Designed miniproteins, single chains, continued (2). Designs and how they scored, part 43

Each design is a single chain, and the fold is of that chain. pLDDT is the mean over its residues in the fold that is shown.

## One batch from the design tools (miniprotein)

Design m5470
Fold by ESMFold2-Fast:
Parts: structure tokens; C-alpha cells; sequence
Structure m5470 (fold): chain A 65 residues (1-65)
């Protein structure tokens, strides 16, 4: 599990990566524009997860003991 913090309109956002699941939690309400930016972050995070998974497989194989 990996978490990243962002800030939109003074609201802290926590993005949690859980393999193929990406959740975004806001510490407060977002405007329509802020919600649109949050949605973009979610899409980018899902793309990054696929790439990270491939890299993790290689790293796990290389890190024997």
C-alpha cells in the first residue's frame, strides 16, 4: 500500500494505491473544479500503478533474500 498527498483548494487529498484499486479521500469538500482535478489524479494514478507493478515484479526477482 502506497499513499500520496495532494492539496486542492486548501483541502488535503490522500490517494491510496492498492494494486488495481486507487482511492482518493478528501479531508473536506471540493468544488466542481477541484473534483475534476481529483478525477484526473485518479486516472494518472491508475496508469502509474500498472507500470509500477511490472517494475515490482522485476525488483522482487532481483532481490533474492
Amino acid sequence: MVTEEYEIEGVKLTVTYDLESVTLEASGPLSAEGQKKAEQILEMARLAMDRKRAAAELAAQAAAA
Scores: mean pLDDT 74

Design m5471
Fold by ESMFold2-Fast:
Structure m5471 (fold): chain A 59 residues (1-59)
Amino acid sequence: MADLSAEQQDKLAQWLENNEATEENIEKKMDELGASEEAKKTLLTAVRHARAASEENRA
């Protein structure tokens, strides 16, 4: 299973609220949390979708 732990997901979500969600920053944070490469890819895809939804809601 290539998922982040609940604690890792919560920490990342809180970090994203206070910081700009760039792919580079997210990768660095996930490395600090010890996420697997597959978990990183999954989360980056999810963040991209969330960002696109936010842009659509503002447009």
Scores: mean pLDDT 69

Design m5472
Fold by ESMFold2-Fast:
Structure m5472 (fold): chain A 63 residues (1-63)
Amino acid sequence: SEERDKEIEELRELASQLTPEERKVVNAIIDALEKENMSAEAVKEFIERLKRDRQLRAQRAAA
């Protein structure tokens, strides 16, 4: 569906902000969700957590 396509695109956009290693794992999960028509909520939360942790580590290192 159009909503589904947008959801998958949004997840891939979020994944692009991760490290190469994290992106590889997350993209594999997104591919599985797309193929099996599963909920994307958990993956979205996981990506946001990774981004948040990266920002906090970078901020502490720069302080």
Scores: mean pLDDT 73

Design m5473
Fold by ESMFold2-Fast:
Structure m5473 (fold): chain A 85 residues (1-85)
Amino acid sequence: TAEEARAIARSGPSQAAALITAVALRLIGTLLDLEHLPENISVEEAKKIVEEAEEVLRALEAEGVEVPASVRELLEKLREEVEKR
């Protein structure tokens, strides 16, 4: 959540990087499920993942953490895939 993201950002750059990596992995996993195993994940669940990821990344950026463009691109790609469903 945003509160947890803020606490993690304040804990240090390695903790922030770990959270960004976790978010990226969840986004790519959700994309793969929607593309190849749509029975494993609902559109509603994917929408929640997009919303939670956006909130977490926004909270990290508000604390001065640099979010890689590749992670933002993953979030946008998942948002577009959800929009198509």
Scores: mean pLDDT 78

Design m5474
Fold by ESMFold2-Fast:
Structure m5474 (fold): chain A 92 residues (1-92)
Amino acid sequence: MEVIEKARKVGEEAARLLREAFEAEAAGRYAEAARLLREAVRLLEENRETLIEAALIELGDSLSREEIEAQLDAFLAALRARAAELEAKAAA
């Protein structure tokens, strides 16, 4: 129960950071967008086990731990790649 509540709060904060990053990118503020994506990645990584445990409680009927971990890792990798791309655009 507490794990789900903590994961929800982390997810809400990550969603806020991602929304702000997308808005910054749309406005041409690439350095700010990259920083916000890096903050979202850090938040999700610091709470990795909480997110996995919450996902197992909610989705354990449909997804294995390995599948949940793989999806989270793929998502984090995509966010890092996007941040690096935006950092390159900001430096140009």
Scores: mean pLDDT 87

Design m5475
Fold by ESMFold2-Fast:
Structure m5475 (fold): chain A 84 residues (1-84)
Amino acid sequence: IRDLIDQGNYTQAQQITIDYIDNGDYDRAIDGIRIMAQNPTGRDSAIQVIIYAHQQGRDDLTQRGLGILRDTDPQSYQRTQQLL
């Protein structure tokens, strides 16, 4: 119905994906990043998850997430690399 609901869904997806990282469920975390990266509204959430993975010392997740951004939106990839 409203853009507010779509934003709510991406906020929840971001939190669930962070919970996957905290629980060691890295394949589901990568799937969450991929889903969020598919459109502009979800990309900010995908970027925040990648930054979180980097802050947790999860270099493998960080590189896999950056790879998804590079393939989906090269501008978001470049910006995210500068934030790490």
Scores: mean pLDDT 79

Design m5476
Fold by ESMFold2-Fast:
Structure m5476 (fold): chain A 120 residues (1-120)
Amino acid sequence: MPSIEELKEELNEILGELYELIKNKAPEEEIVKKLIEAEKVTAEILRSYGDEEGAKKLEEAREKIEEMLKKGSSLKEILKFAIETYEELSKESKDPEVKEYLDIVKKWYEKLLEELEKVE
């Protein structure tokens, strides 16, 4: 298993790539595939912290994101759903370190939503 620090570094790289895809108006399918990769790495980070319940909720959220893409939901709706998921996970977290990290990831998705709204 990768270390928590290696997983956090991987997530930062994925989120940076996701930002560039949105900025460059990449196809919705490509952006959502990168978002799904981010969700997978975040679930592994939560498991590394011992937050198995949070990891399971992220896996359920990922399945819903995949369903939203298949049904033709907009990127904006998908990103808003991801932000809402992180808000709920942060509120339910009993570990202050996990809660702080989830807030950081949520702020990244808020930044992605702001960039998407600029290119519309």
Scores: mean pLDDT 83

Design m5477
Fold by ESMFold2-Fast:
Structure m5477 (fold): chain A 81 residues (1-81)
Amino acid sequence: MEEEKKELIGKLYRLIEEAEEEGKADEVIAAIGEKDPEAAALVRAYVEAKDEAERRAAFEKLAALSIEKLKTVVEAAEEVL
């Protein structure tokens, strides 16, 4: 459902911000990569973005993931944080 996807996207955004604040971005990316290497590459692109435009482009690709993939990514990030 659209609402569920929006909630997952919002939660993913907050988890990435928490990972950067805690200095655990690489650990979160590694945990995601064990379950979904494609999603991990998108999270890495977001974290390593040089400007706001690159960061938005990477996040748009993350937001385009299926609900199942978003759940997997969120669960993996929560296991680290």
Scores: mean pLDDT 80

Design m5478
Fold by ESMFold2-Fast:
Structure m5478 (fold): chain A 67 residues (1-67)
Amino acid sequence: SVEETLRREQERLKEDVEKNGYTGEAIMKSAKEAAERLRRAGVSDSQIRQALTEANTEIGLEQVKKY
């Protein structure tokens, strides 16, 4: 389902950021790759944007909590 595909990409983005570090370059690269995979799977741009924004917000809050 679309929801399952979105959840998998959100989890992957979080893992990529943990592996590559919380930098604008790493986040942008991982988000771009996730968006490309989601578009290929037929997910709408609005759903992609919302899901990636949610994941990025959660990652950012976790990083702030760490410090």
Scores: mean pLDDT 78

Design m5479
Fold by ESMFold2-Fast:
Structure m5479 (fold): chain A 89 residues (1-89)
Amino acid sequence: GELAEKANEYAKKAAEAPTGKEGGDYAALGGYYAVKAVETGDSSGEDAAKAANEAAKAGASHPGPYGSGGAIAAIGGAVQAYLLTGAKA
């Protein structure tokens, strides 16, 4: 689906970004689109969480506060994506 593809695209852009700011911004977008993919039924929470985790890893690969900030945002997206599908207690 389109939103799941965007999540993976932004994770890749984060990894390939020439600056930590761009890497962090793309990582945050990867997490955002992963959450939206789950909310709309475009992706499973597991697949979306994996995409958001890849975005977080890409953001964290950049030195400085912008990459780290994007990684934190993407981790938040992964948690939200997981919670949106999980649960049946």
Scores: mean pLDDT 78

Design m5480
Fold by ESMFold2-Fast:
Structure m5480 (fold): chain A 61 residues (1-61)
Amino acid sequence: GREAAERGAAEAAEAAARGDSAGAGKLMQTWSDEALRQGDLEAAEEAQRRGVRAAALAGQG
């Protein structure tokens, strides 16, 4: 749920800060998928927004 979403967001932000945009995108996708598996649509939507942005940054490499 929310705690897993926060962990994923923190790890993705850390990866992005290190210049690893591809890793950040993957972390966000994993987090979003996990939230969906748990039926936590709110957390999944939050992860989706962040994941889309992280993946867009990764796609620019």
Scores: mean pLDDT 68

Design m5481
Fold by ESMFold2-Fast:
Structure m5481 (fold): chain A 95 residues (1-95)
Amino acid sequence: LLKEASELLAEASELIRKGDLKGAAEKIGEAIDKLQKALEETGSFDIASFLVGVSAIKVSVEEMSKRPVSEQEKKDLSDTLARLSDLLRKLDEEL
């Protein structure tokens, strides 16, 4: 579940780099589903914190998909998702 969520966030990061914000939002939604299941199985506060953060990012990506976005915004968002993917992968290795 956490490994799958990490992979989905990495895919979302790449989609944002390519300008596919709608596709990125879809992948983030799939990652949220995996995180919710992981939270139900573990009761982990770290997973709950990731779920809140990733959910907030999904809202931002959906808002950005409805308007023109700058190259800097795409870079910052892509970098943020890549960082979260790496952190979630490390969390999976610890749990």
Scores: mean pLDDT 82

Design m5482
Fold by ESMFold2-Fast:
Structure m5482 (fold): chain A 67 residues (1-67)
Amino acid sequence: MAELEERVLAAMRAWLALPNPTRESFAKAVAEALGLPFEKVLEILAPFSSEEIKAAAEEALARAEAE
């Protein structure tokens, strides 16, 4: 379980460091970390903008660091 959380956090950090972070690149990184199909993660993220996804990723990283 902790291994998956570490993979997701690493994927979020790597995505935030990308020159052109997109919803698609985020969905790919998170899908690989969670072991989910890329298409399903992309569908889940479809209602969210790249800005909302970035805010959520930053919040998740901050919460993980605070714990």
Scores: mean pLDDT 76

Design m5483
Fold by ESMFold2-Fast:
Structure m5483 (fold): chain A 61 residues (1-61)
Amino acid sequence: EWREKLKELLKEAGFSDEAAENIILTLDWFGEKLSEEQAKEFIERVKRMRDGGLAAARAAA
């Protein structure tokens, strides 16, 4: 499900387990589920941030 996939990607992006869970809880607290397209878009954005951040860190080093 999108929540489990999002949690995995947040942890891969360098967020702690606690931080990832807090983000998911915040989304769940709004009560309305993201559509599959919105969830996929958010997942893609998180992946881009992770990859971009890693590339930027290596360029700065």
Scores: mean pLDDT 64

Design m5484
Fold by ESMFold2-Fast:
Structure m5484 (fold): chain A 76 residues (1-76)
Amino acid sequence: SLDEAVERGLELELQRLGFSPETARALARELTRMLRDPSATAADFRAVALSHGASEEQAERVAAAVENARRTMAKL
């Protein structure tokens, strides 16, 4: 499904950003659920990343990656 593809893509990207496989999987799952809510903001994605132990710099990169995924999904 599209959701499974997005979740897997985010999991791999989060691993590239330095998250452990376990954290990347958990975070990707939560972020993919949040992407279904059109009111979710970049600040919300950043806050979720921070709650999973991200640095401030990592959290900003996570928010950017999720916003990019949202824009891609909107074109489908």
Scores: mean pLDDT 84

Design m5485
Fold by ESMFold2-Fast:
Structure m5485 (fold): chain A 82 residues (1-82)
Amino acid sequence: SRSRAIALAEQAIELAKQGKVEEAEALLEQALREAGRFLPPLEWEILEGVVQLILGVYKSLGKDAEGIIAAARHLRDFLESL
């Protein structure tokens, strides 16, 4: 559900803020999978691509936790706009 995907994204943000990078990343992946259950395939692919771009940019700067926070916020905000 949309509410479940949003809750998973918010939980990923909180874990990333605590420095629990691997746990936060796993929850962000779960949030994306949950979004894929109700979004049209093309819309989900675009969302997934944007999330991966955000993560890649921050990872290139050595800011993995900040990247997860930014990506999860983007996912949450997108889903809240539906």
Scores: mean pLDDT 88

Design m5486
Fold by ESMFold2-Fast:
Structure m5486 (fold): chain A 99 residues (1-99)
Amino acid sequence: AAEAEARRAAVEAGLEEMAKELGLEVEVLREVGRSEEAQKKIKEAIIKKEGVSEEEAERAVERLKLQNQLAENWYSDPALAAQLRAQGAAEQAALEAER
C-alpha cells in the first residue's frame, strides 16, 4: 500500500515538473498514453524547448508513453485492483471463520 502511494505521488510530481518545463498543462502529459493529440502537443513542445530532431522528440514521446503505461499498471489497473479486492475479501472471510 505505502509503496503504491509513494509511486503514484512520484509519478504525479514528475508529470507536473515536466509539464512546467515544457509549458504544457499536466493533463496533456497524463493523456499521452490515451490521446494522439496529447502525443502531438508533447512532441511539438519538446522540439521547441530542446531544439531536438523530430525523430528524437518522437522517441521521447514513446518513452513517456511507456513510462505512463507502466505507472498506471501499478495504481490504476482495474484488473489488478479487482484481484486485490477479491484477495482482501477472502482474507476477511478466513478471519471471520476463525471466530
Scores: mean pLDDT 67

Design m5487
Fold by ESMFold2-Fast:
Structure m5487 (fold): chain A 68 residues (1-68)
Amino acid sequence: MLSDEESELLARALEALQRDPEKARKAHKEASGVELPPTAEDAVPVMLELLREDPEKARKALEAVSKV
């Protein structure tokens, strides 16, 4: 289960991916070193996997994406 904070960050990251997918993907790669797929549908599983494996890194990446 995601925390309320993680769920909120993920929701904002998804909005950013829909609004400006190229900037959002760049922000995620710069923050985490992980490249997101070009669609939000494919990106969600990647972001969720990172949250499970390295929550601190994933939170930084989601925060960076949410600021796009």
Scores: mean pLDDT 80

Design m5488
Fold by ESMFold2-Fast:
Formats: structure tokens, sequence, C-alpha cells
Structure m5488 (fold): chain A 68 residues (1-68)
């Protein structure tokens, strides 16, 4: 379960970065939101989410930089 959720999180992070590169703000927002939901689910299961949160913060910074 936890490993599957982490894999899905990795996929959403990759999708968010790709959407940012394309200038697809809606796609980036949807992928980012899904990543947040996955972190919440992992946190509820008692998993260590510190690394995942750091990756999501990096995605947020990329979105901010792309929007100037």
Amino acid sequence: MVAALREEFDAEVERAIEYIRRGDEQGAQEAFSEGMLLINRLDELGGDTSELRARLIAVSRLRREAQE
C-alpha cells in the first residue's frame, strides 16, 4: 500500500513538472493537488512524508518561477 502510494506520488510530481514546462497551468494544478492528497493519505498511515513534502515544495517553486 505505502509503496504504491509513493509510486503514484512520484508519477504526479513528474506530471506536474511536465505540465509546468508546457505552460499548462490547469494540468500542473491538478497534478499538484493530487500529490497533496497522496501525502495526506501517507501521513494518515503513519508514514514519513518529510521527503515527499520537500519535493512538493520544489514543484511549487517551479510553478512560481514559471509565472514570474
Scores: mean pLDDT 79

Design m5489
Fold by ESMFold2-Fast:
Structure m5489 (fold): chain A 61 residues (1-61)
Amino acid sequence: MERIVENMLAGMAADPRLAKQSAEAAAEPTLENKRRKLFQIAKENPDAVAEAMAALEAARS
């Protein structure tokens, strides 16, 4: 669970449109706060998040 949140934040940090929000979420002191911020970013930017995650997956392959 923790590693999934960190992987998603890392993927979003690679996208310049999401980098600042991802960095702010990663700076949260608790895992629950990070997860909540990640969820809000995904809700507000679903297309950008989906593209960033797809790009991360493609780079890994």
Scores: mean pLDDT 73

Design m5490
Fold by ESMFold2-Fast:
Structure m5490 (fold): chain A 97 residues (1-97)
Amino acid sequence: SAAEAVERVRAEVREKAAELHPKYVATKDEKERIELRIELLEHAAEVARRYEHPENRRLAIEAEVAVEALRRLAAGEPVSAEEAEKEIEERLAELEA
């Protein structure tokens, strides 16, 4: 079922978030918090690709763009939320063409 594919991804992402939460709240370093966010998003993208569905393809693209933005932040590079949103829209539009 399409609904089962989407819910499976959500469940596995929630489980990974629960595993990372104690580390996230314990760290005093913003860079470590960014690295934990990257780990969660990379896991989300991997799981979303495993359970093929249009909603999961969207989630994978959103997670990939977010990882790229967070890696830039970790490197001390400027990041724009508006540019990230535009990149997501462009990649999604290519799937609808």
Scores: mean pLDDT 79

Design m5491
Fold by ESMFold2-Fast:
Structure m5491 (fold): chain A 65 residues (1-65)
Amino acid sequence: MSTEELIRRFADLLVELAQGKSSGELLRRAGILYGQLKKQGYTLRDVAEITGVSVSTLSRGLRQL
């Protein structure tokens, strides 16, 4: 999996969480990807710039973790 693909998948999961879709599996997947991206030095702003998703939407999703 490319870093860009990983970032896009993470953004998709945060959008789902921001919409109020919350399951143990979705939370677990988002948490794992967040940990990997943080290790690589990526921020929510970087995710927003790469994916075109707003920082506000990503932040709302991240608050569900």
Scores: mean pLDDT 81

Design m5492
Fold by ESMFold2-Fast:
Structure m5492 (fold): chain A 67 residues (1-67)
Amino acid sequence: DEIEKKLEEFIEKFSKEYAELKKTENLSDKEIQIKALKKLGFSDEEIKELENMKYDEREKYIKELIE
């Protein structure tokens, strides 16, 4: 499934950005996650929606955004 492959690629990119930021920045895990998402092109609105979603809803939302 192309969407599943894009989700996997997104998670890989997010994990890489998160790891780099965690190594170079003295920020909380939550702040690093937000900064990593912004680097991947997520808007402040999209990040807010993700934070308010249940786990399964977050996965669906991310799949729709990266399609």
Scores: mean pLDDT 71

Design m5493
Fold by ESMFold2-Fast:
Order: sequence, then structure tokens, then C-alpha cells
Structure m5493 (fold): chain A 93 residues (1-93)
Amino acid sequence: MATVKVKIIAAEGAEGKYLVRVFDEQGRPVAEAEVEVKSGGTAEATLEIPGAPDGRYTVLVLDEDGENVIGQAVVDLKAGETSEATVELGKLV
């Protein structure tokens, strides 16, 4: 199992609930969490990925409905390790 800690940085007006989804290198969703963010604040989500192979994973922050991608990061995971990703809302990479 690998663990991803996602730090979310919100600009003014980016208050609300968001979905954090982690995708493997094949584009399969492997973990999801809901996070509540306050305007101009930071929030953290911790996602556990059971049976994760080592590799590069994509972290997407979506709106509450899961329709729009609001932020994105990439993270390299290793089994048994905790990796950190930072997503700034309103910036896509």
C-alpha cells in the first residue's frame, strides 16, 4: 500500500467541496477522497492506494460533481511509502 498526502492551496473564491482522484499510469482511478477547502486557505487529503505498483500517478482535483478539473499534480509512488503532492486550485499543468 502507498499513501499520498495531497496539499490543496485555494485562491480567493475557491471555497467549497472538491474531489481528489488519483489515477495510475494507465489512467485508471485508484483512490478518491472528498475535501472541503476555505477561500484563501489550504486543505489536506490523505489517500491510501492498496496494491499500488511503483510508478508515476496523476492527482486531479475536481469540483464536487466530478465534472471539471480544477487542479492537477503528478507524484511518484513507491509501495510502503508516503508521497506528497501540492495542487494549486485554478492552475492546470
Scores: mean pLDDT 77

Design m5494
Fold by ESMFold2-Fast:
Structure m5494 (fold): chain A 90 residues (1-90)
Amino acid sequence: VTVTLNVSGGEIDPTTLTVEVKPGETVEVTVEGVAGTLKITATYDPETKTVTVEAELLEPFKAKGKITVALGETGTLTVGGTKVTVTVTG
């Protein structure tokens, strides 16, 4: 499946990332801003056809959020002041 991550706000520079996540695979990406660093982990569960996205703000303070998004859907989570919009396509 293809996961599109749109990251904006807080300490992270606005960016859009697209990652391919295979069944049972976990993909990790790091997004850096002028004043912050965000670590995003995406895992695809083929049984439920959902992607679980965990976002962890590493700098300038610690914050963590998690969302599960079904195939063909879009979800949004906020970690600190940073907004992460997750779109899952197959």
Scores: mean pLDDT 73

Design m5495
Fold by ESMFold2-Fast:
Structure m5495 (fold): chain A 73 residues (1-73)
Amino acid sequence: MDKERKEKIKKLAEKYGATIVEYTSGSFTVKAPTKEQIENIGKELEKLGIAVKRGILQDDDGNYRGVFALPSS
């Protein structure tokens, strides 16, 4: 994943009160205080054609992690 796309994803996550915790070549993980924030980020990313939501996990601290994948072109 290129630097420009990473910065765009990071800014979007920060707008919704979330943090990017991991990047791979085809995916990334977002952490937020609520499941609703992860869902809203996922909807916006999909609308913009940036990524699709793969799953959500709850962390031991009560925060949520969302896993997102880049769409296959």
Scores: mean pLDDT 77

Design m5496
Fold by ESMFold2-Fast:
Structure m5496 (fold): chain A 68 residues (1-68)
Amino acid sequence: MMDEEGARKGADNAGAAAGQLLGLSAEEGRRALHENKEYYEKAKEAEKQGNTIEALQYALDGVRAAGG
């Protein structure tokens, strides 16, 4: 249970960071990643594996796909 919530928070943080890197607000980044559920789930799985760099990469791809 704690690992799942940690992964969710990690993915939300990755979405916020990806949004800011792409010129959006943190909230817009989180929302865009959640709307692109395939990338959101990939980012969560990467966070569960401790692969925070890969999670950020999936978040960047997901936010770009939603915002383009």
Scores: mean pLDDT 79

Design m5497
Fold by ESMFold2-Fast:
Structure m5497 (fold): chain A 62 residues (1-62)
Amino acid sequence: DRIRELLAEASRETGLRFAEETPAALAALSKRYQFEVTLENLIPLVLALGVRRADGSWTVPV
C-alpha cells in the first residue's frame, strides 16, 4: 500500500505516529479532492485536518 509506505517514511522522518485507519482516510480524501498523496503534502494535511488521539497517534476524520 503506497500510502502506508509514505506514512511509515513520514513517521521515521518526523517521529509522528499515525492511526491504523489513516491510510484509508488519506485515500478517501485523495479521491474526494482529486489530488495525489505525497510525502510533501501528507504531513501538512495530517497536521491541518487531523486530530491527535489519546494514545498520541494522528488520524484524519473523513
Scores: mean pLDDT 78

Design m5498
Fold by ESMFold2-Fast:
Structure m5498 (fold): chain A 72 residues (1-72)
Amino acid sequence: GDEVIKKIIAEEAAELAKELGFSDEAVEKIREIMEKYGSAENAKEVFDLIKKLAAEGKSEEEIIAAVEELAK
């Protein structure tokens, strides 16, 4: 069901954050947000947001806050 999809999306989001050089703490926060709010419908928008904000040099804290607001 939806919980399995959320776990897969959360793991994909966490791997993206790792590839972008996020700290272990930030990776876990991204995972937790996507485990709670992630869906097939919002995954692309969240991943695109993470990539965009990281490319703009936003802090881990700013990216985490933006991801949580978008995913809710």
Scores: mean pLDDT 83

Design m5499
Fold by ESMFold2-Fast:
Structure m5499 (fold): chain A 72 residues (1-72)
Amino acid sequence: DLTKEFLARLYLVLGQKYFEKGDYEKAIEYYTLAAELTPGTPLGKQAYRNASIAAEKMGDKELAEEFKKKAE
């Protein structure tokens, strides 16, 4: 769905902005929203990979591994 893809791209941009600010919790929220709109797609997998990296930055290894599995 093209509409969901555009919304997911917006959420990815928002997540990236929060990641750059060091707000990893907000970054994860937006990356997760992007991934859930586009499950099983390259965009959704990229969003989960980005969420995993943000979780690692927070020191949450368990959450990082969960996102890593969802990105596969």
Scores: mean pLDDT 87

Design m5500
Fold by ESMFold2-Fast:
Structure m5500 (fold): chain A 51 residues (1-51)
Amino acid sequence: MEEFDLSTPEALVEAARRLLADPANKDRVRAILGHSALPPEAQAELRAALA
């Protein structure tokens, strides 16, 4: 498994995009979306991808 830098909002977005490549990781992506520090546009994009 690759290590992801989760310390910055943009690193969280990139980690979420990589996790979305595997549908089994949707719950982990939802946990990342719980971070209110994510930009609203990134939150909307990830929520749409999870739907």
Scores: mean pLDDT 67

Design m5501
Fold by ESMFold2-Fast:
Structure m5501 (fold): chain A 95 residues (1-95)
Amino acid sequence: DAKKAVKLAEKGIKKRPDSSGGWGALGVAYSILGNDRKAREVQKRAKKMGMIRAVNTINLALQGNIKEASKKSIKIAEKEGDKDSKKAAKLAYKS
């Protein structure tokens, strides 16, 4: 459920504002909801923070490659040890 993924990703980012996986999952979830404006806002914020992998992952979702974007968000969050953002990315993938 993409709406739950947004809520969980926002909660994860609040705990870990430096989580590339969290920002990626948030942007992907907004893209799945059809909210491209919010997805692009998240992408711009990630770019300002130097989160290149999150930027690229959100771009994949905006191009319609949702499955690959969600998989990359899961891997980024897993590598960072961010359990909340990993759950958010998995919820986005199930949408």
Scores: mean pLDDT 83

Design m5502
Fold by ESMFold2-Fast:
Structure m5502 (fold): chain A 63 residues (1-63)
Amino acid sequence: SALEEKAARGLAAVALSGDPRTAGAVAAMVTRDLGEEGGRYAVEAARKAGAPEEAFEAAQKGM
């Protein structure tokens, strides 16, 4: 749902901005639960939030 997508994007953006290791785990979890499209939304949200390059690279690897 749109609400689940928004929640996943918000949580992933926070995780990706703080810690690359957590970013990978969160992206994998979002992809498992919401599919690859959900994972892409999480990575894009983190990029827009200004996550460091290492964080969103870890997230994409976790997808």
Scores: mean pLDDT 62

Design m5503
Fold by ESMFold2-Fast:
Parts: sequence; C-alpha cells; structure tokens
Structure m5503 (fold): chain A 68 residues (1-68)
Amino acid sequence: MTSRLREEIRRLARQAADALRAGDWATYRQLYAEIEKTLSQVEDPQVRRELAVSITATLIRAVGDQID
C-alpha cells in the first residue's frame, strides 16, 4: 500500500517547499536528500514515478511562489 509512503513523501515535500520559500537552501537540500532516499524505498517503479512527479510539481510551485 502507498498511502503511508504517499503521506510521508508529501510531508517531506511540503517541508522542502517551505524551506525553499524561506530561502533556507541548506534545509531544502537536506530534505530533498531525504525525499530521494524515501523514493528509493518504493519498489514499484510505476508508483515511484507517480510520487516523483507529485514531488516535482510541489517544488516547482514553491519556486514560482518564491519569484512572485
């Protein structure tokens, strides 16, 4: 089941996005490393890709918010 992993990954992505918006690049890099590690624990490549896309969308939105 992916519900617990999905929730954990969304939590990490949200924290990374918050750090990015705050200009805390060190915390962002640390959280991104945790996201990568958590994704590597997902054995199903299709599920892993879906989660990676979701994370990327969250981070891209945070970058957009940081600009304007």
Scores: mean pLDDT 76

Design m5504
Fold by ESMFold2-Fast:
Parts: structure tokens; C-alpha cells; sequence
Structure m5504 (fold): chain A 87 residues (1-87)
């Protein structure tokens, strides 16, 4: 689980550095797959760890928001560049 959370943080860094819309789309596909895998791992944890599950889900939400913000910034940059090329 911690390894997958680290992969999520590394993926956010890759999203922030994406050079094209095509690269960004592939990174977002990887993000969705990784989130599904992390949720599956959390679901396997015993009920006694309910508070730990909540803390992990809070971390995931914060990381997903960071990834979404990064992706939106990159999309905006790509759109602006494309619009400038047409003038």
C-alpha cells in the first residue's frame, strides 16, 4: 500500500512535467488504474483498522486533488499554446 501511495506521488510529478496532451492522457489513465489498485488494497484491510483506512483515504483524496490540479494546469498550457499557433 505505501509503495502504491509513493507511485501515486511520483505519477503526480510526471503529470506536472507532461510535455503533450497525449502524454498527459496516458498519465491520467495510469492514475485511474493506480487509484483502483489502492482502493482494492484498502478493501483487503481488516475492519479493526477503520481509522487507519480513513487516514489512508484522506491521503488519497489529497493526492488526487493535487494530480487533478496539475493536470488542469497542463491542459490549460497546451490549449493556450495551440491557440497561439493558429494566429
Amino acid sequence: LEEKLKELEELIEEIEKAESIEELVELLKRLNKLIDEIEAEIAKLPEELEEEKKEIRKRIRELVLRATAAALRRIGDFIDRELEKRK
Scores: mean pLDDT 78

Design m5505
Fold by ESMFold2-Fast:
Structure m5505 (fold): chain A 56 residues (1-56)
Amino acid sequence: SNEEAAKKGAEAGAAAGRAAGSGTHGVSQPFYTASRNGADDESAAKGGKEGGLAGG
């Protein structure tokens, strides 16, 4: 269902954001690399996008 997908995406997006924040606290370049790499995983990228949209 779309609601469950949105929640799962929001949770995944929040987790990715936390990981990126803790991992790239001093630099943004690794974050861009990790984000782009994650985008290669269509499902992960879509979930993160929808999660980010719902969470942000």
Scores: mean pLDDT 52

Design m5506
Fold by ESMFold2-Fast:
Order: C-alpha cells, then structure tokens, then sequence
Structure m5506 (fold): chain A 87 residues (1-87)
C-alpha cells in the first residue's frame, strides 16, 4: 500500500543519508518495529528523538497511540529485509 511504500522509502532515505548516524537510524527503525510489531514503546527519549528527526526531514512525527496492524507488519518485514541485504 501507499503507506507501506512511503515508510520503506523513508527508511531507505535515512540509510542513504550521510547526515544521520547509524545509531540515529537504528533508533528510528527500533521505534517503528516496536510500535508496529511488539506494542507500546516505554522509552520516551527514543520516541522523541525519532519524532524530531522525522519532523526535521519534513515528515510526519510518530503516532505513539497507533496500534500495530497488518500494514505495519508488512513494514517490519520490508525494513528487516533492507537491513539483512545491507548487513
């Protein structure tokens, strides 16, 4: 779907962006994986950091209240594939 495509593109852009450290990209990915696949993220600092990075990039901040759904599971799978391919 369009939403899955958009978020995958966002993570791909983050991985290609030299201004973002590996740690910062990992924080964003971990938040999405946690919220979409595992449930509520406890670490407010991580959520806040990722939201700021997305906002500064002109993208929508994370919705901490959005539950994981089938589309979100698909996003997780795509993100995991990208990381496995790049190692």
Amino acid sequence: SDKVEDIVKLFRDLLENEDLSEKEVKVIVNIWLHQVGAGVLEDKEVVEAASKLLEESGRAPLDANKPPDEEGKEIIKEVEKLYEEKK
Scores: mean pLDDT 54

